# Designs tried in a protein design run: designed miniproteins, single chains, continued (3). Part 68

Each design is a single chain, and the fold is of that chain. pLDDT is the mean over its residues in the fold that is shown.

## One batch from the design tools (miniprotein)

Design m10345
Fold by ESMFold2-Fast:
Parts: sequence; structure tokens; C-alpha cells
Structure m10345 (fold): chain A 99 residues (1-99)
Amino acid sequence: RAELLGEAAEEALLARAEEVRAAARADPARAAARIAEILRKYGEEDPALRGAALEAARLLEELARRDPERAAALVEAIREGSGEEAARALGEAIREHAE
């Protein structure tokens, strides 16, 4: 289950990589919330992934609330990394938090 949530987050981020990086760079303090919004929008566009994308968004918001340092490190990886690196970092964070 955690693996499916991570895969959904990775796929959404790769599809929206430029928007996610722009959000992370524009306002790092609000980046986790903005990325969660992007995940929800992606889920609305693909009914098959909707449940997983919405759950991944919820877990990211929960991570930002419960572990702000971990969320900040993830945002920094997204700001500095390539689209693939950012997607992998997000997927790993979601998998670890979902377990």
C-alpha cells in the first residue's frame, strides 16, 4: 500500500514537475501545501489514481505538520533536484510516512 502511494506521488510529480518546482522555489514555507494541491488536482484528472493521489496529498500535509524539518528537507530536494530526483524524494518520503 505505501508503495502504491509513493508510485502515485512520483507519477503526479513527474507529470507536474515544473509546477511543483516553481511552487517549492516561490515559497518554501508553503511549498508542502502547494505540492499537496498539485497532487489533488492530478488525482481529479485520473479517476484510477484519484484515491492514491488524494491519500498521498494528505500524508504530505500530515508530514509537514508533524515533522516540519523532514518536510523542509524534502522541499529543498525538490528545489535543487532534477524532476526525476524530486519525484523519487517525494515518493520515498510518502512511503516512509505511510508505513
Scores: mean pLDDT 68

Design m10346
Fold by ESMFold2-Fast:
Structure m10346 (fold): chain A 65 residues (1-65)
Amino acid sequence: GPGAELLARELGISLEQAEAAVRLAEESGGVLTPEQARELGERLGISAEQARTAATGAWRVSQLL
């Protein structure tokens, strides 16, 4: 969806990785748990806070666009 596409472009990751991040955020009601954010950040090579913010933002955009 649009949110995953935007996340992939913003972070320079694959669309598949971005879709996984958006799904994880959706499962958490649009917010990653600290553990989920840490694991995602490690996989993407970014901080847990950046992963949490990016995934939540992408999920919100996917609901609006």
Scores: mean pLDDT 74

Design m10347
Fold by ESMFold2-Fast:
Structure m10347 (fold): chain A 80 residues (1-80)
Amino acid sequence: MHPLILLLKLFNLLVLKKYDEARETAKELFSYGDYAVNLLKKVLGLSDEVIELLRKIANGEGDVQKAADEFIEKAVKEYK
């Protein structure tokens, strides 16, 4: 239920390619609104583009697999 735990669960599910469970987890994470966005941006250093990819996963918009792959690729590069 805590947004940080939901984010860790989401990342694990995306790595395992469990997209249905990842979508439910992302939807719950974004139900926290600005708090979730601020957590992703300030605590994890994710860009607005990566956050938007997560939002697509949460809403089931477009190709969820493509969005998930792009999120993982961009998140790995965020520390550089």
Scores: mean pLDDT 74

Design m10348
Fold by ESMFold2-Fast:
Structure m10348 (fold): chain A 63 residues (1-63)
Amino acid sequence: AKEGAKAGGEAALRAAPEGAAGAATSSWIGDYHYGGKEGARAAWRGARQGTDAASGAELAKQA
């Protein structure tokens, strides 16, 4: 659960630059699949907070 939330959060951050809505949707689906509402919520929260940071880093990589 904890490691799943960490991996899920990082995966969501990777996708978040292209759409925070996508991260929210992934968290909603993950709530049923990743084995815990708390883990899914933590991943969603992390994805949202990291959206700005991930966007900057991802844009730099794409450049």
Scores: mean pLDDT 52

Design m10349
Fold by ESMFold2-Fast:
Structure m10349 (fold): chain A 97 residues (1-97)
Amino acid sequence: MEEMIKKFKEEIEKLKEMIKNGEYESPEEKEFLEMIKKGVSDEELRKWAREQGLSDDAIEAALFTKKLIKAKSKEEQEKLILEYLKKVAEKAGKEIP
C-alpha cells in the first residue's frame, strides 16, 4: 500500500509541475490538465473524456486525478489515494494488506 501511495504522489507532483511550467507531452494531456487548472466541473470533464473515446473506467480515473491535483494538502491527497485503493481492493474481492 505505501509503495502505491508514493507512486500516486510522485505522478500527481509531475502533473502539477506540467501545469505550473505549461510544458506538456501531448495536445490531449495539455487540454486535460488545462481543464483541471481552469476548474471545470466533473460533468464537463466527463463530456470531454467521452468525446475523446475514453472508457467509463478511464473517465473515473480522470475525475480521480482531478481530485488529487485539486487537493489542498498532502493529508487530503493521501486520504483520497487511500479511499481509492480501498475501493479498488473491495471491487477486486481482496482484503487490503
Scores: mean pLDDT 74

Design m10350
Fold by ESMFold2-Fast:
Structure m10350 (fold): chain A 61 residues (1-61)
Amino acid sequence: SMEEEVKEAAKKLAEARANGDVEKELEYFNKMLEAAAELTAKLANMPKPEVPAMTEPDLPL
């Protein structure tokens, strides 16, 4: 699951930060960003509830 990939990357990123491993932090941060972007794209394609249209004031001639 893409959510699991994001969670795993975030967990490893947190561990790298706790250990002060800047190289691993950057590696996992980049992986997390890619996984998050994929997840965001998937969420953007999910059906959203209908949002009521904003009514503009009447425009008579």
Scores: mean pLDDT 69

Design m10351
Fold by ESMFold2-Fast:
Structure m10351 (fold): chain A 110 residues (1-110)
Amino acid sequence: MEERKKELEERIEKLELELRELEEELEKELEELLKDKETRSKIIMAIEYGDVETLEELLKKTPEIPEELKEKLIYVAKARRYLNLAKRSELEEAEEYIKKAEEYIEKAKK
């Protein structure tokens, strides 16, 4: 039991680092594509909070963002949502959420 908790904590730390790197890269790309600072800030916040529904609505209104980048933004937001759920869940549920977060991070990297 203790070893499983430590393994989960290490996996969460690794995913947190990978998500922060992806979020920083996406923020830089959005800065070049979106001159509207208010819309850009709303998109960044939706990603950081894992608010996929708000992000999807914002992306419908931003034709300046390529579809491939919109897909990556959604994957990162989904990964953030699952990582946040994992941090608040019991061991078995946390393991399942971590696996989903890992899957979306891998999709975002492609």
Scores: mean pLDDT 85

Design m10352
Fold by ESMFold2-Fast:
Structure m10352 (fold): chain A 55 residues (1-55)
Amino acid sequence: MEEERLEKSREIAREIGALPVEWAEKYKAGRTDELTPEQLALAELILEGERITQR
């Protein structure tokens, strides 16, 4: 677990805006084969963040 990598991923997500949402949607749809390891990790973090917010 690397907090600085999480911070970097978050920064990239903010710069792109809508793109990470698309990655999260592909992850939810089970299209993980279409994602790079970095995009897959970002999608996973986005979904975890949303899940935590939802409680």
Scores: mean pLDDT 66

Design m10353
Fold by ESMFold2-Fast:
Structure m10353 (fold): chain A 85 residues (1-85)
Amino acid sequence: KEEKLEEIEKKLEEILEEAIAYIDKLDIPEEMKEKLKELLKRRAELLKEYARAELEGDKEKVAELRKELAELEAELAKLVAEAEA
């Protein structure tokens, strides 16, 4: 359980680091880069909590985190659409 969670958390951190590095290379306003980085960091934390809840079999917490992740993904998609405009 703990070993599997640690592996998932490490992988999520690696993905986050790569995503942040990519955002820093984009030709978009700094304010938008900061907002994207904040949303990605928040998503990574929610995904870590989701993985933990799944491994623990906490169905109520999993449902709560799914809702939070869906709301965050909608916010992220809106910001990305603004960056591409």
Scores: mean pLDDT 79

Design m10354
Fold by ESMFold2-Fast:
Structure m10354 (fold): chain A 105 residues (1-105)
Amino acid sequence: MQELVDEAVRLADEAEKIYNGELTKEQIEEVIKRARDLLEKLNLSPEEVAAVDKRIDSLKTAEEYLWDAATFVLALAIDPDNEVALYGVARSAIRIAELKLKELE
């Protein structure tokens, strides 16, 4: 579990760098790949996935996704076994990356 928590924290840090314009297009695409790899390692119920997706999909701006990623990181600091929070960080990071890639087109 600690390896997944460390990766989620790294993804949140990289999402902030994406927001600040510090990563190249290729680096942003690698962040998306790593976030998707993390999602594949989680064992969440369809109901848990749907609940987090509904929450994240209600957000519209990079700032809202960044704030949501930060709240999931805080949840992981309290409970490192929280796979819902791991999912939330990775999903929020993907949304921030997708928004930034649209701006670069």
Scores: mean pLDDT 83

Design m10355
Fold by ESMFold2-Fast:
Structure m10355 (fold): chain A 80 residues (1-80)
Amino acid sequence: GPDRLEITLETYDKNGNLVSKLTVTVPSSEVGRAVQEMLERSKKEAEKKGYDVEDVVVTSTDLDEAAGRLDLRAEVILKK
């Protein structure tokens, strides 16, 4: 696999509006930790924009090994 991976997380609300887009480049060994940190930052960005956030859930993943990219899509889950 690649020595480093560029991770992009695009977070949307239920209506398909883009809430945040985050990109980080990390060693392949640190991808799991980086994804968790990106999800926490995405929660904070949604809260800052006025969403009453319960969670941010990854809805799709696309790994391009040749390009060294991991593209993630997530959705903001609102409190009931």
Scores: mean pLDDT 87

Design m10356
Fold by ESMFold2-Fast:
Structure m10356 (fold): chain A 88 residues (1-88)
Amino acid sequence: VELLRVVGLTRTVPRAGTVGPSGELLEENELDLSALPKPVRLDLSSPSVRELYELLLKHGPGIYVEADVAVEDGKYTLVDVHRAEVVN
C-alpha cells in the first residue's frame, strides 16, 4: 500500500448522490478532494477521518485538509487527517 501526503480543499460533502469530479454519483462515504483526480473513500474507523466527516456534515464543502491517502489498485482511501480547517 502506497501512502500519499495530500493538501487540498474538500469540494463536496460526503452524501450519497453528490456529483464527483468526472460527473459520477458519489457514495455517502466518498469525497471530492481538490488534490486528487478521483474521489477518495473515507475510512470512518479512523478517529481523525471521522472528525473530518462530522466537520463536513456540519459546515459543508470548502474545508482545507492535510491528510494521508492510501493508494491501492488505483483506489484512494483517506486514512489519517493531520489538519482540517474551515475556510472563512
Scores: mean pLDDT 80

Design m10357
Fold by ESMFold2-Fast:
Structure m10357 (fold): chain A 75 residues (1-75)
Amino acid sequence: SLAAQLEANPAAREALRAMNKDGSGELTEEDVERMREELKKKGIDPDKVTGTFNPKSEEPTTTNLRLAERYLAAR
Protein backbone atom coordinates (compact mmCIF):
# COMPACT_ATOMS: atom_id res chain seq x y z
CA SER A 1 0.00 0.00 0.00
CA LEU A 2 1.02 3.63 -0.33
CA ALA A 3 1.30 4.11 3.43
CA ALA A 4 3.50 1.01 3.81
CA GLN A 5 5.73 2.13 0.91
CA LEU A 6 6.17 5.61 2.41
CA GLU A 7 6.81 4.15 5.89
CA ALA A 8 9.53 1.93 4.37
CA ASN A 9 11.15 4.91 2.59
CA PRO A 10 13.38 6.94 4.97
CA ALA A 11 13.66 9.88 2.54
CA ALA A 12 9.88 10.16 2.22
CA ARG A 13 9.47 9.95 6.01
CA GLU A 14 12.12 12.66 6.49
CA ALA A 15 10.34 14.92 3.98
CA LEU A 16 7.07 14.34 5.84
CA ARG A 17 8.74 15.21 9.16
CA ALA A 18 10.29 18.34 7.64
CA MET A 19 6.76 19.52 6.78
CA ASN A 20 5.63 18.86 10.37
CA LYS A 21 6.27 21.98 12.45
CA ASP A 22 5.94 20.28 15.85
CA GLY A 23 8.38 17.47 14.99
CA SER A 24 5.87 14.81 16.03
CA GLY A 25 6.24 12.87 12.76
CA GLU A 26 2.51 13.40 12.15
CA LEU A 27 1.07 16.00 9.80
CA THR A 28 -1.00 18.68 11.54
CA GLU A 29 -4.18 20.21 10.10
CA GLU A 30 -2.11 23.32 9.33
CA ASP A 31 0.42 21.27 7.33
CA VAL A 32 -2.36 19.47 5.43
CA GLU A 33 -4.07 22.79 4.65
CA ARG A 34 -0.80 24.20 3.28
CA MET A 35 -0.38 21.18 1.01
CA ARG A 36 -3.97 21.52 -0.23
CA GLU A 37 -3.49 25.22 -1.00
CA GLU A 38 -0.20 24.55 -2.79
CA LEU A 39 -1.86 21.85 -4.92
CA LYS A 40 -4.76 24.19 -5.74
CA LYS A 41 -2.29 26.90 -6.80
CA LYS A 42 -0.70 24.35 -9.16
CA GLY A 43 -4.15 23.59 -10.59
CA ILE A 44 -4.39 20.17 -8.93
CA ASP A 45 -7.59 19.18 -7.11
CA PRO A 46 -6.55 17.60 -3.77
CA ASP A 47 -9.79 15.60 -3.57
CA LYS A 48 -9.09 14.07 -7.00
CA VAL A 49 -5.59 13.15 -5.84
CA THR A 50 -6.87 11.18 -2.82
CA GLY A 51 -8.97 9.02 -5.18
CA THR A 52 -12.41 7.53 -4.68
CA PHE A 53 -12.02 6.55 -1.01
CA ASN A 54 -13.80 8.31 1.84
CA PRO A 55 -11.08 10.05 3.91
CA LYS A 56 -13.06 9.54 7.13
CA SER A 57 -13.11 5.76 6.56
CA GLU A 58 -9.30 5.62 6.28
CA GLU A 59 -6.61 6.35 8.87
CA PRO A 60 -5.53 10.02 8.95
CA THR A 61 -1.93 8.91 8.38
CA THR A 62 -2.85 7.24 5.06
CA THR A 63 -4.68 10.38 3.85
CA ASN A 64 -1.84 12.65 4.97
CA LEU A 65 0.79 10.45 3.29
CA ARG A 66 -1.15 10.57 0.00
CA LEU A 67 -1.39 14.36 0.21
CA ALA A 68 2.33 14.65 1.03
CA GLU A 69 3.27 12.43 -1.93
CA ARG A 70 1.22 14.58 -4.33
CA TYR A 71 2.52 17.79 -2.78
CA LEU A 72 6.12 16.66 -3.29
CA ALA A 73 5.34 15.59 -6.88
CA ALA A 74 3.79 19.03 -7.57
CA ARG A 75 6.85 20.96 -6.37
Scores: mean pLDDT 53

Design m10358
Fold by ESMFold2-Fast:
Structure m10358 (fold): chain A 59 residues (1-59)
Amino acid sequence: VPQTVEELEAKKKQLEQEIQEYKEALEANPNDAEAKEQLRKTEIELGVVDIQIAVKTTT
């Protein structure tokens, strides 16, 4: 589990790139159930990372 803001920012960039890749895959094949599931999981993980960054950088 990342502990520093720098590690969380790196994780966020990685997740944003993965989301972009899955979105592009779904534009090419909208019925790709695996890509839909991976996109959903990655978006949830990004949300968690965003909350962790906000907690560490806000206040």
Scores: mean pLDDT 79

Design m10359
Fold by ESMFold2-Fast:
Structure m10359 (fold): chain A 68 residues (1-68)
Amino acid sequence: ILTDDQIKKIGNTTSSQLSSRGLSRSSAGRLKTYLLSNKGKKISTKDIAKYTGTSRSTVSRVIRDTIG
């Protein structure tokens, strides 16, 4: 489950930066849309992976790289 601070940091990251870390541009766009639609809800890496059509390992890597 992602913290609100982690969600905010990902939301402030550009789709191009997310793509450079291993997401397709379309998956990066879907990730940002999902975060905007689910503000204040419990969000897991698994939920993001399902919504974006990306593997959980790819989503986990991109999130870790984005958060630091």
Scores: mean pLDDT 75

Design m10360
Fold by ESMFold2-Fast:
Structure m10360 (fold): chain A 93 residues (1-93)
Amino acid sequence: SLMERLEEFEEKLVELLKEGKEKGKTKEQLEKAAELVIEMLEELEAYEAAELLRKALENPGTIDVDESELSPRDLEVVALLDRVVQRAVEKVR
């Protein structure tokens, strides 16, 4: 079930964000969280979005994100995962 996968993904994000906050290693845990997002994008077949995020992690500050590079499917998956990430962040507050 897609809902079960998204719930597991949210729980993993919450755990990483809490650990980063408690240990003062926020940057390291944010990088791990971004890797989880890339894995989930690939699982949901949003390959163009996954590639762009991977490039962003490898070369921070050099990315100009052109939305025309993303398929309608990729944009929809990105919007879905953004909502899950926002919920995870709110749970850590």
Scores: mean pLDDT 76

Design m10361
Fold by ESMFold2-Fast:
Structure m10361 (fold): chain A 77 residues (1-77)
Amino acid sequence: AAAELIAEALALLEELGLTELAEKVRSFLDNMKSNSRLNWTDEQLAITALHVAASALRKAGLTERANELVERARELL
């Protein structure tokens, strides 16, 4: 479930042409798992990825789609 949410968030960023941001998010999540002093769950990482995607959507003026993504994340987590 959590891995699927992360994959969906990354796919959404790539679909929007934000491939560089998708790669940065992927690297960021991998780095957090490796170097974090906190035991991050996959669910917490998925929430973080979805929030980053939602923020990018809002900056692009896609506020409605960003809100939909956040609501969906809440229902699944």
Scores: mean pLDDT 67

Design m10362
Fold by ESMFold2-Fast:
Structure m10362 (fold): chain A 70 residues (1-70)
Amino acid sequence: SSESEKLKKEGKKKKEEGKKLLEKGKKKLDELSKDPSASPSEVARAIGDVLRGIGLIIEGELKIKKAEEL
């Protein structure tokens, strides 16, 4: 169905966005772990990117699963 296709596309998009954000956050955390001048706010922002990335991946997976059930 068109609704199934829409959910699958939305889910794939959210997973890709989430993976990019997760990798961005992980890379920034790695960089900050090697920087003795790293600010607490930069660390918090990078952690936020990791958590948001994980959330988007989960949301995307759930949308894909729902589409497969239709």
Scores: mean pLDDT 87

Design m10363
Fold by ESMFold2-Fast:
Structure m10363 (fold): chain A 59 residues (1-59)
Amino acid sequence: SAILEALRVGVETGNASERLQEALKADPETRQKLIDEEVETIRRMAEAGREAARRLAEE
């Protein structure tokens, strides 16, 4: 279900935005956590594309 996938991405993006605002007011430690969260979200998206390409290369 492409619709469900898009919905999840939207929710994750919204949550990341909220954390970003808090990191701006917090110390460097909280900022580091923010980066980790964003990197993970990007990684998930990239992994889906990578797996598709890898399947073709593995054959």
Scores: mean pLDDT 62

Design m10364
Fold by ESMFold2-Fast:
Structure m10364 (fold): chain A 95 residues (1-95)
Amino acid sequence: SMHDEIREIVERIVKEAIRLLKRYGRDDKIPEVEELGKKILEAIENKDYDTLLKLLEELKDLVEEALGNSGTGVQVRGILDRVIDSLRYVRDQLS
């Protein structure tokens, strides 16, 4: 289902963000990403798309702050942008 696909994508993105933070010595940001990841998964389970969009934007901003212009950081942000755009489209159709 779309709900299951969104959850799998988000779980993969969170794991990749944590891997990159470890790789680039940004261990200070890992607890914040883990906390955001838990809140994102809760928003998905509750089908709270407004909260989900806000939290995904917060994750994107955190990745940008922590990883800057690294090629992989750009890729993670690009995936988040596509997920955010898709969710905004779905939300707007339901409103």
Scores: mean pLDDT 75

Design m10365
Fold by ESMFold2-Fast:
Structure m10365 (fold): chain A 112 residues (1-112)
Amino acid sequence: KLDPSAKPIYAELLKMLENEASVEEIFNLMLENMTEEDLREMADDFKVNEKLREEVLKYIEEGKYEAAIAALLAQLLGASEEESIEVGRLMEKDKKKALERLEKIKKERLEK
């Protein structure tokens, strides 16, 4: 889904998924290494619909980077745009439940 040649961080994220890294590990890598510009560019690179893009941009503008990352990570794991929006909203309210939801998405969509 992501082009690993587009950015070094994309190659690292895809490598972590291939090596069965936990959602928490991937989330923390994104939080530590991705700038606001990187998050905006990732939303464009996923070709997400306008509604999900608007939610991600809103989170970035409000300094809610964890919610923006959760929504983008859900997309990376193969979630629908609606599911990705819900995960972002869940991250704002309950980080533990959001991470549990992301782990479930990973197992059901990416790992089969």
Scores: mean pLDDT 79

Design m10366
Fold by ESMFold2-Fast:
Structure m10366 (fold): chain A 73 residues (1-73)
Amino acid sequence: DLVLVLPVSGVMTKALTPTTRGTIKLNDGREVRVLNANDALEAGDVAATFLGPPVPGTEAIGFLVHSLSEPIV
């Protein structure tokens, strides 16, 4: 019941929900991929890494990315 986002650079001002997925726009104008933690685990393509504290408007949000096309460490 988690939503994890990989921020490339900047701060996300959008509040995340467990169902938020796809691409989200950051304040820096960067786009990041949003993954549902449960969905990612079922897919089997997960890499858990916390890139920083939760952005304003979110709670207990980590940044988990295992892109099907690019490796995020």
Scores: mean pLDDT 41

Design m10367
Fold by ESMFold2-Fast:
Structure m10367 (fold): chain A 55 residues (1-55)
Amino acid sequence: EPSAAQVEEVIRRMSEAMGMSEATVRAILEGRLTVSEEIQRRIARVLEAVRSGRA
């Protein structure tokens, strides 16, 4: 289970990598905002990088 600290790190990295605000990234992760399949794939890659410790 991801800790609050891990969730905040993912949000920060996505915000930086995608040029989005942290609030927008949080809304996407919480399912409040629907995004294109292309953006979803990019999010999946960032999550995998964080999980693998490759960042």
Scores: mean pLDDT 72

Design m10368
Fold by ESMFold2-Fast:
Structure m10368 (fold): chain A 68 residues (1-68)
Amino acid sequence: SIIDAFKANTDAETLKALVDALKNSPLSQQKKILQELYNLSPEEVADITQKHIDLFIESLEIEAKVLG
């Protein structure tokens, strides 16, 4: 899976695939992706806002550009 690939090797291709997956998902699914990536508690997931997701996506896009 994209999540397993990201955990195993954080390269530009994997980051771009993760960004695409996040951008094509509603907020509820974006939160689930973050929960799986970082093993977040239900309380931590509840505290995630769209602003947090947007900043995370921006961070991944910057990292992908640096690595690629």
Scores: mean pLDDT 81

Design m10369
Fold by ESMFold2-Fast:
Structure m10369 (fold): chain A 76 residues (1-76)
Amino acid sequence: EIEERLKEAQEKLELAQQIIDALQQSGLTKQPVPEELLQLMKEKGLHKLSPEGFYKLLDDARKALEQAKKELEAAK
């Protein structure tokens, strides 16, 4: 079930990347993400709307992915 944890970490990282892409696209506005993407974040439990919270979430997702990879490697 290490593979399941790795998949979850990858899904969180990918979703966070989509959010950062939308944030960069709307760099000229105070609103960080479109409403459609905001709803997706809420459904995935990623309802951090502040830029600081969002970047922290992205970093946390990347760390989780790295930890999952190490655990998978140790199991091999």
Scores: mean pLDDT 62

Design m10370
Fold by ESMFold2-Fast:
Structure m10370 (fold): chain A 83 residues (1-83)
Amino acid sequence: MEKKANEATAETLTLILEENIERVKDWSPEKVKELARLLADGALSATPELQRRAAEALRRVGEVNPEVREVMEAEAARVEAAI
């Protein structure tokens, strides 16, 4: 059941980032980096469709908040390598 739980987590976090992209700049950089790691970890075992959405969401977060861009790009690349 680990794969199903991880996929659900990745889907939920991807959707949260997609819906709150403009607000992410006001979030704690440490919290954003932690959410990105959780999202990437969940996305590694997800469908290719969700992996593409997760990687795109992570990159958009990095565009909106330059302070976390390096971490977002690294996590997005990690997810894309799993596709």
Scores: mean pLDDT 79

Design m10371
Fold by ESMFold2-Fast:
Structure m10371 (fold): chain A 77 residues (1-77)
Amino acid sequence: GEAAELLARLREAVAAGDVEAAAELALELGRLALDNPDDEAALAAAEEAMELLRKVPELELTLGVLALMLAVAKVFR
């Protein structure tokens, strides 16, 4: 599904050290969760993305934005 594809691409970007691509993919995953708050796969993928971003200091701001997006998605669930 779309969430799994985005998460896989995010893992590749993080492994490659591509901070810009990782930020864009993480925010896209957050938007997917916001647009589909009842999609448990999208929510789970966003939570896994947060754990990946937590290990990369350059992505601290992106992690904060993703966390806020996920919190909002859970409220509308």
Scores: mean pLDDT 85

Design m10372
Fold by ESMFold2-Fast:
Structure m10372 (fold): chain A 81 residues (1-81)
Amino acid sequence: SAAEEERKKIEELAENYLKKVESKDYSAITYEEQVALFQMIAEGNREFAEKYYGVSDEQFPVLQARATATLERLAALAAEG
C-alpha cells in the first residue's frame, strides 16, 4: 500500500542518517534524514534509538520524549529559514 511505501521511505532515510554519522560524513546529512530518524524513534523503533543514543531499551520512553523534542526543534528551525 501507499502507506507501507511511505513508511519504508522514512526507514531508508533514517538508515542513511545513521550510516553518515558512522562514517562521520556530517555535512552530507539532509534535513529529511534528520526528521526521519527522530520520527522513527518517537514512533517506537527501539533499534534506531539504540544505534543513535547507544543505550538500552530500559530508558526508551525517555529517548522517545527526547526524539519528540528534537523533532519540534527541527520544525522550528525550518520555519525560521
Scores: mean pLDDT 81

Design m10373
Fold by ESMFold2-Fast:
Structure m10373 (fold): chain A 76 residues (1-76)
Amino acid sequence: LSAEDQKALEEIYEKYKKELEELLEAARKNKDDPEKSAEVKKKMGELLTKVAEEAAKKLKDEQARADAKAAVEKLK
């Protein structure tokens, strides 16, 4: 990845960092509760889809953009 693409990914990470940390903590607390664990996994997938969509829009590298789009489809 180029330095510009790395910077774009860092900006996306900072934007979603708090939501990601909250979901990781919820996953840890609810790992023994199958219903709550499933709900957290669903929300995690939604957040990862959001991150991948932002990456697909901002990344200039064609392969990295294609990989981000593929990740979005896999998370749906």
Scores: mean pLDDT 73

Design m10374
Fold by ESMFold2-Fast:
Structure m10374 (fold): chain A 75 residues (1-75)
Amino acid sequence: AEEEDFERMDRIAQEVAELVRQAGGDPAKLRELADKRIEEMKKAGESEEDINLFRSMATAAANGLETVRELRAAA
């Protein structure tokens, strides 16, 4: 059971990582791509659990990019 959840989490994490690359480190672009993906997941009938996990990971990634950008701008 735990192993199946880990595979699911890893798959979602890989999808988020690909969106980060597509966004080129831009948190606004990442959020836009993530929102589109969430809408696609909802239309495809993906579970609420998977959608929430994806949203959480994408939000964390976007916040991380935003923090790095702010730190560089402040320096």
Scores: mean pLDDT 79

Design m10375
Fold by ESMFold2-Fast:
Structure m10375 (fold): chain A 78 residues (1-78)
Amino acid sequence: SLADRVYRALQAAIDEGGDVFSAAYLTARALLESGVPADEVRAAMDEAIDRLLKEGKITPEQAEAARAGVDRAIADFE
């Protein structure tokens, strides 16, 4: 699923000590550029972030940063 793809991308960035905002921004931008509607990108990102939080793989602060990255990507695409 789209959410699974996004989950894997964010998890990889976290495992490598990367910036979660940047990872979320770049992932969302790539999906938007490929023609995925903004609503579907937001839904998939929200599902992936929720899953990472429930599994204890990210902090609430990292989740907020990831959501901000998605919002910025959508704003920049519009």
Scores: mean pLDDT 84

Design m10376
Fold by ESMFold2-Fast:
Structure m10376 (fold): chain A 79 residues (1-79)
Amino acid sequence: SMAKLLEQQKQVAQDVADALRAIGALIDVDLMERRGVLDPEVIELARAGAEAGLRSSIPSAQEVGRETLRRVEELEARA
């Protein structure tokens, strides 16, 4: 039915949004590491993005989320 297709589209959109947040967080963390500068607001947003990746049903997004969270924790330990 059309209703089932719309529900599937909404779920795919959410999974994509969560994956993009995780990728964005990884990029932000990589940039902070390269610059040697810690921004507490960016760290908070990166943690939230990593957690979004971990909630995703997409395995690659979960992997990005785990890697991002590990790197965020390492950066916070240096702050």
Scores: mean pLDDT 83

Design m10377
Fold by ESMFold2-Fast:
Structure m10377 (fold): chain A 92 residues (1-92)
Amino acid sequence: DEKEKELIRKLMELLGFSEEEIEKMLKDKKEGYQRIVKELAKKYGLETLKEISKDPEKSELFIHTILDLVESGYSIEEAIELVIKSIKEQEK
């Protein structure tokens, strides 16, 4: 739980979220996960991520996929790039 919170905080900081927004997201994880996926959708211009951001369960699964990659030894930036690359290949 503490490790997950730390990784989520770092992910939100990389996406430019304020400390107030980060604290709110840590209290309401489902809303927080949807907001993170929505910001990634805007940053990368991906319709697939925009659709994922509408579903709280899919958004949670997406964020946990990134966190699992980080726990496997990837940096947060590398984990994001790997997941985004996979989605882009599916959209082509």
Scores: mean pLDDT 80

Design m10378
Fold by ESMFold2-Fast:
Structure m10378 (fold): chain A 94 residues (1-94)
Amino acid sequence: MELVELLRKAAELFRKGVEDGIETFEKALQLVDEAYELAKKESERIAEMVKGARDFVEGALRLLKEGPENLEAARHRLDTAVRILETAIAEAEK
């Protein structure tokens, strides 16, 4: 399923993004946006989860751009986003 593949790639990139930098988050957000368009056609529930994860990632990216003192708060938001994406993957595989 293309949706599941996009969500898995995005989750993997978000896990790396804290170490690899902002460009890695931007690539992952693009995959989430593609997954959201697919999810809207298949399941409103999955689409809602994907949008929720995207909002947490946007918050994390904002914190990272503000300064290195925000790294721990950004990591916490990214962990939440990845958890939501993993739940969306599990729902899409049902």
Scores: mean pLDDT 78

Design m10379
Fold by ESMFold2-Fast:
Structure m10379 (fold): chain A 82 residues (1-82)
Amino acid sequence: MEEFQKEIKRLNESLKKAEAEIKKTGPEVLRKRGAPDPEKIVQEIIEGLKLIIDAINKIYYLRHVKKLSGEELLAEMKRLAE
């Protein structure tokens, strides 16, 4: 269980770093590529990343509070990622 918790923490940190990078450079990159509303596109990407982070955190919560099978939860998340 603790190994799973450490992995979730690592993934959360990686996603937060990606969010920061997209927020910092995204608008300029999109504007340079001719995007009509770069700020809106960046905001939608950030919202998508937050949903992923929230889903990961919810799995972590369910495993601690509900004591559900982690293998079943991981299989369900893989199915959603396909």
Scores: mean pLDDT 69

Design m10380
Fold by ESMFold2-Fast:
Structure m10380 (fold): chain A 69 residues (1-69)
Amino acid sequence: DDAATRQHVIDVLDRTISELDSQITSLQSQKSQADSNGDTVTSQQLQSQIDSLQSTKTDLQRRKADLRA
């Protein structure tokens, strides 16, 4: 019962991490465009969003590792 619930949570975390990866990739592409245009303000705002999502992804990866322990 507990093991089945734990596996379900891991599966949900994997999907969420994949979705975050897609969002990060999209924001990185937008940042590259801002950098190419010399738009430092937009580039910094996008970097802050990327950093926030990467932090969330790292937290979810740690939670997944803890569930496997």
Scores: mean pLDDT 86

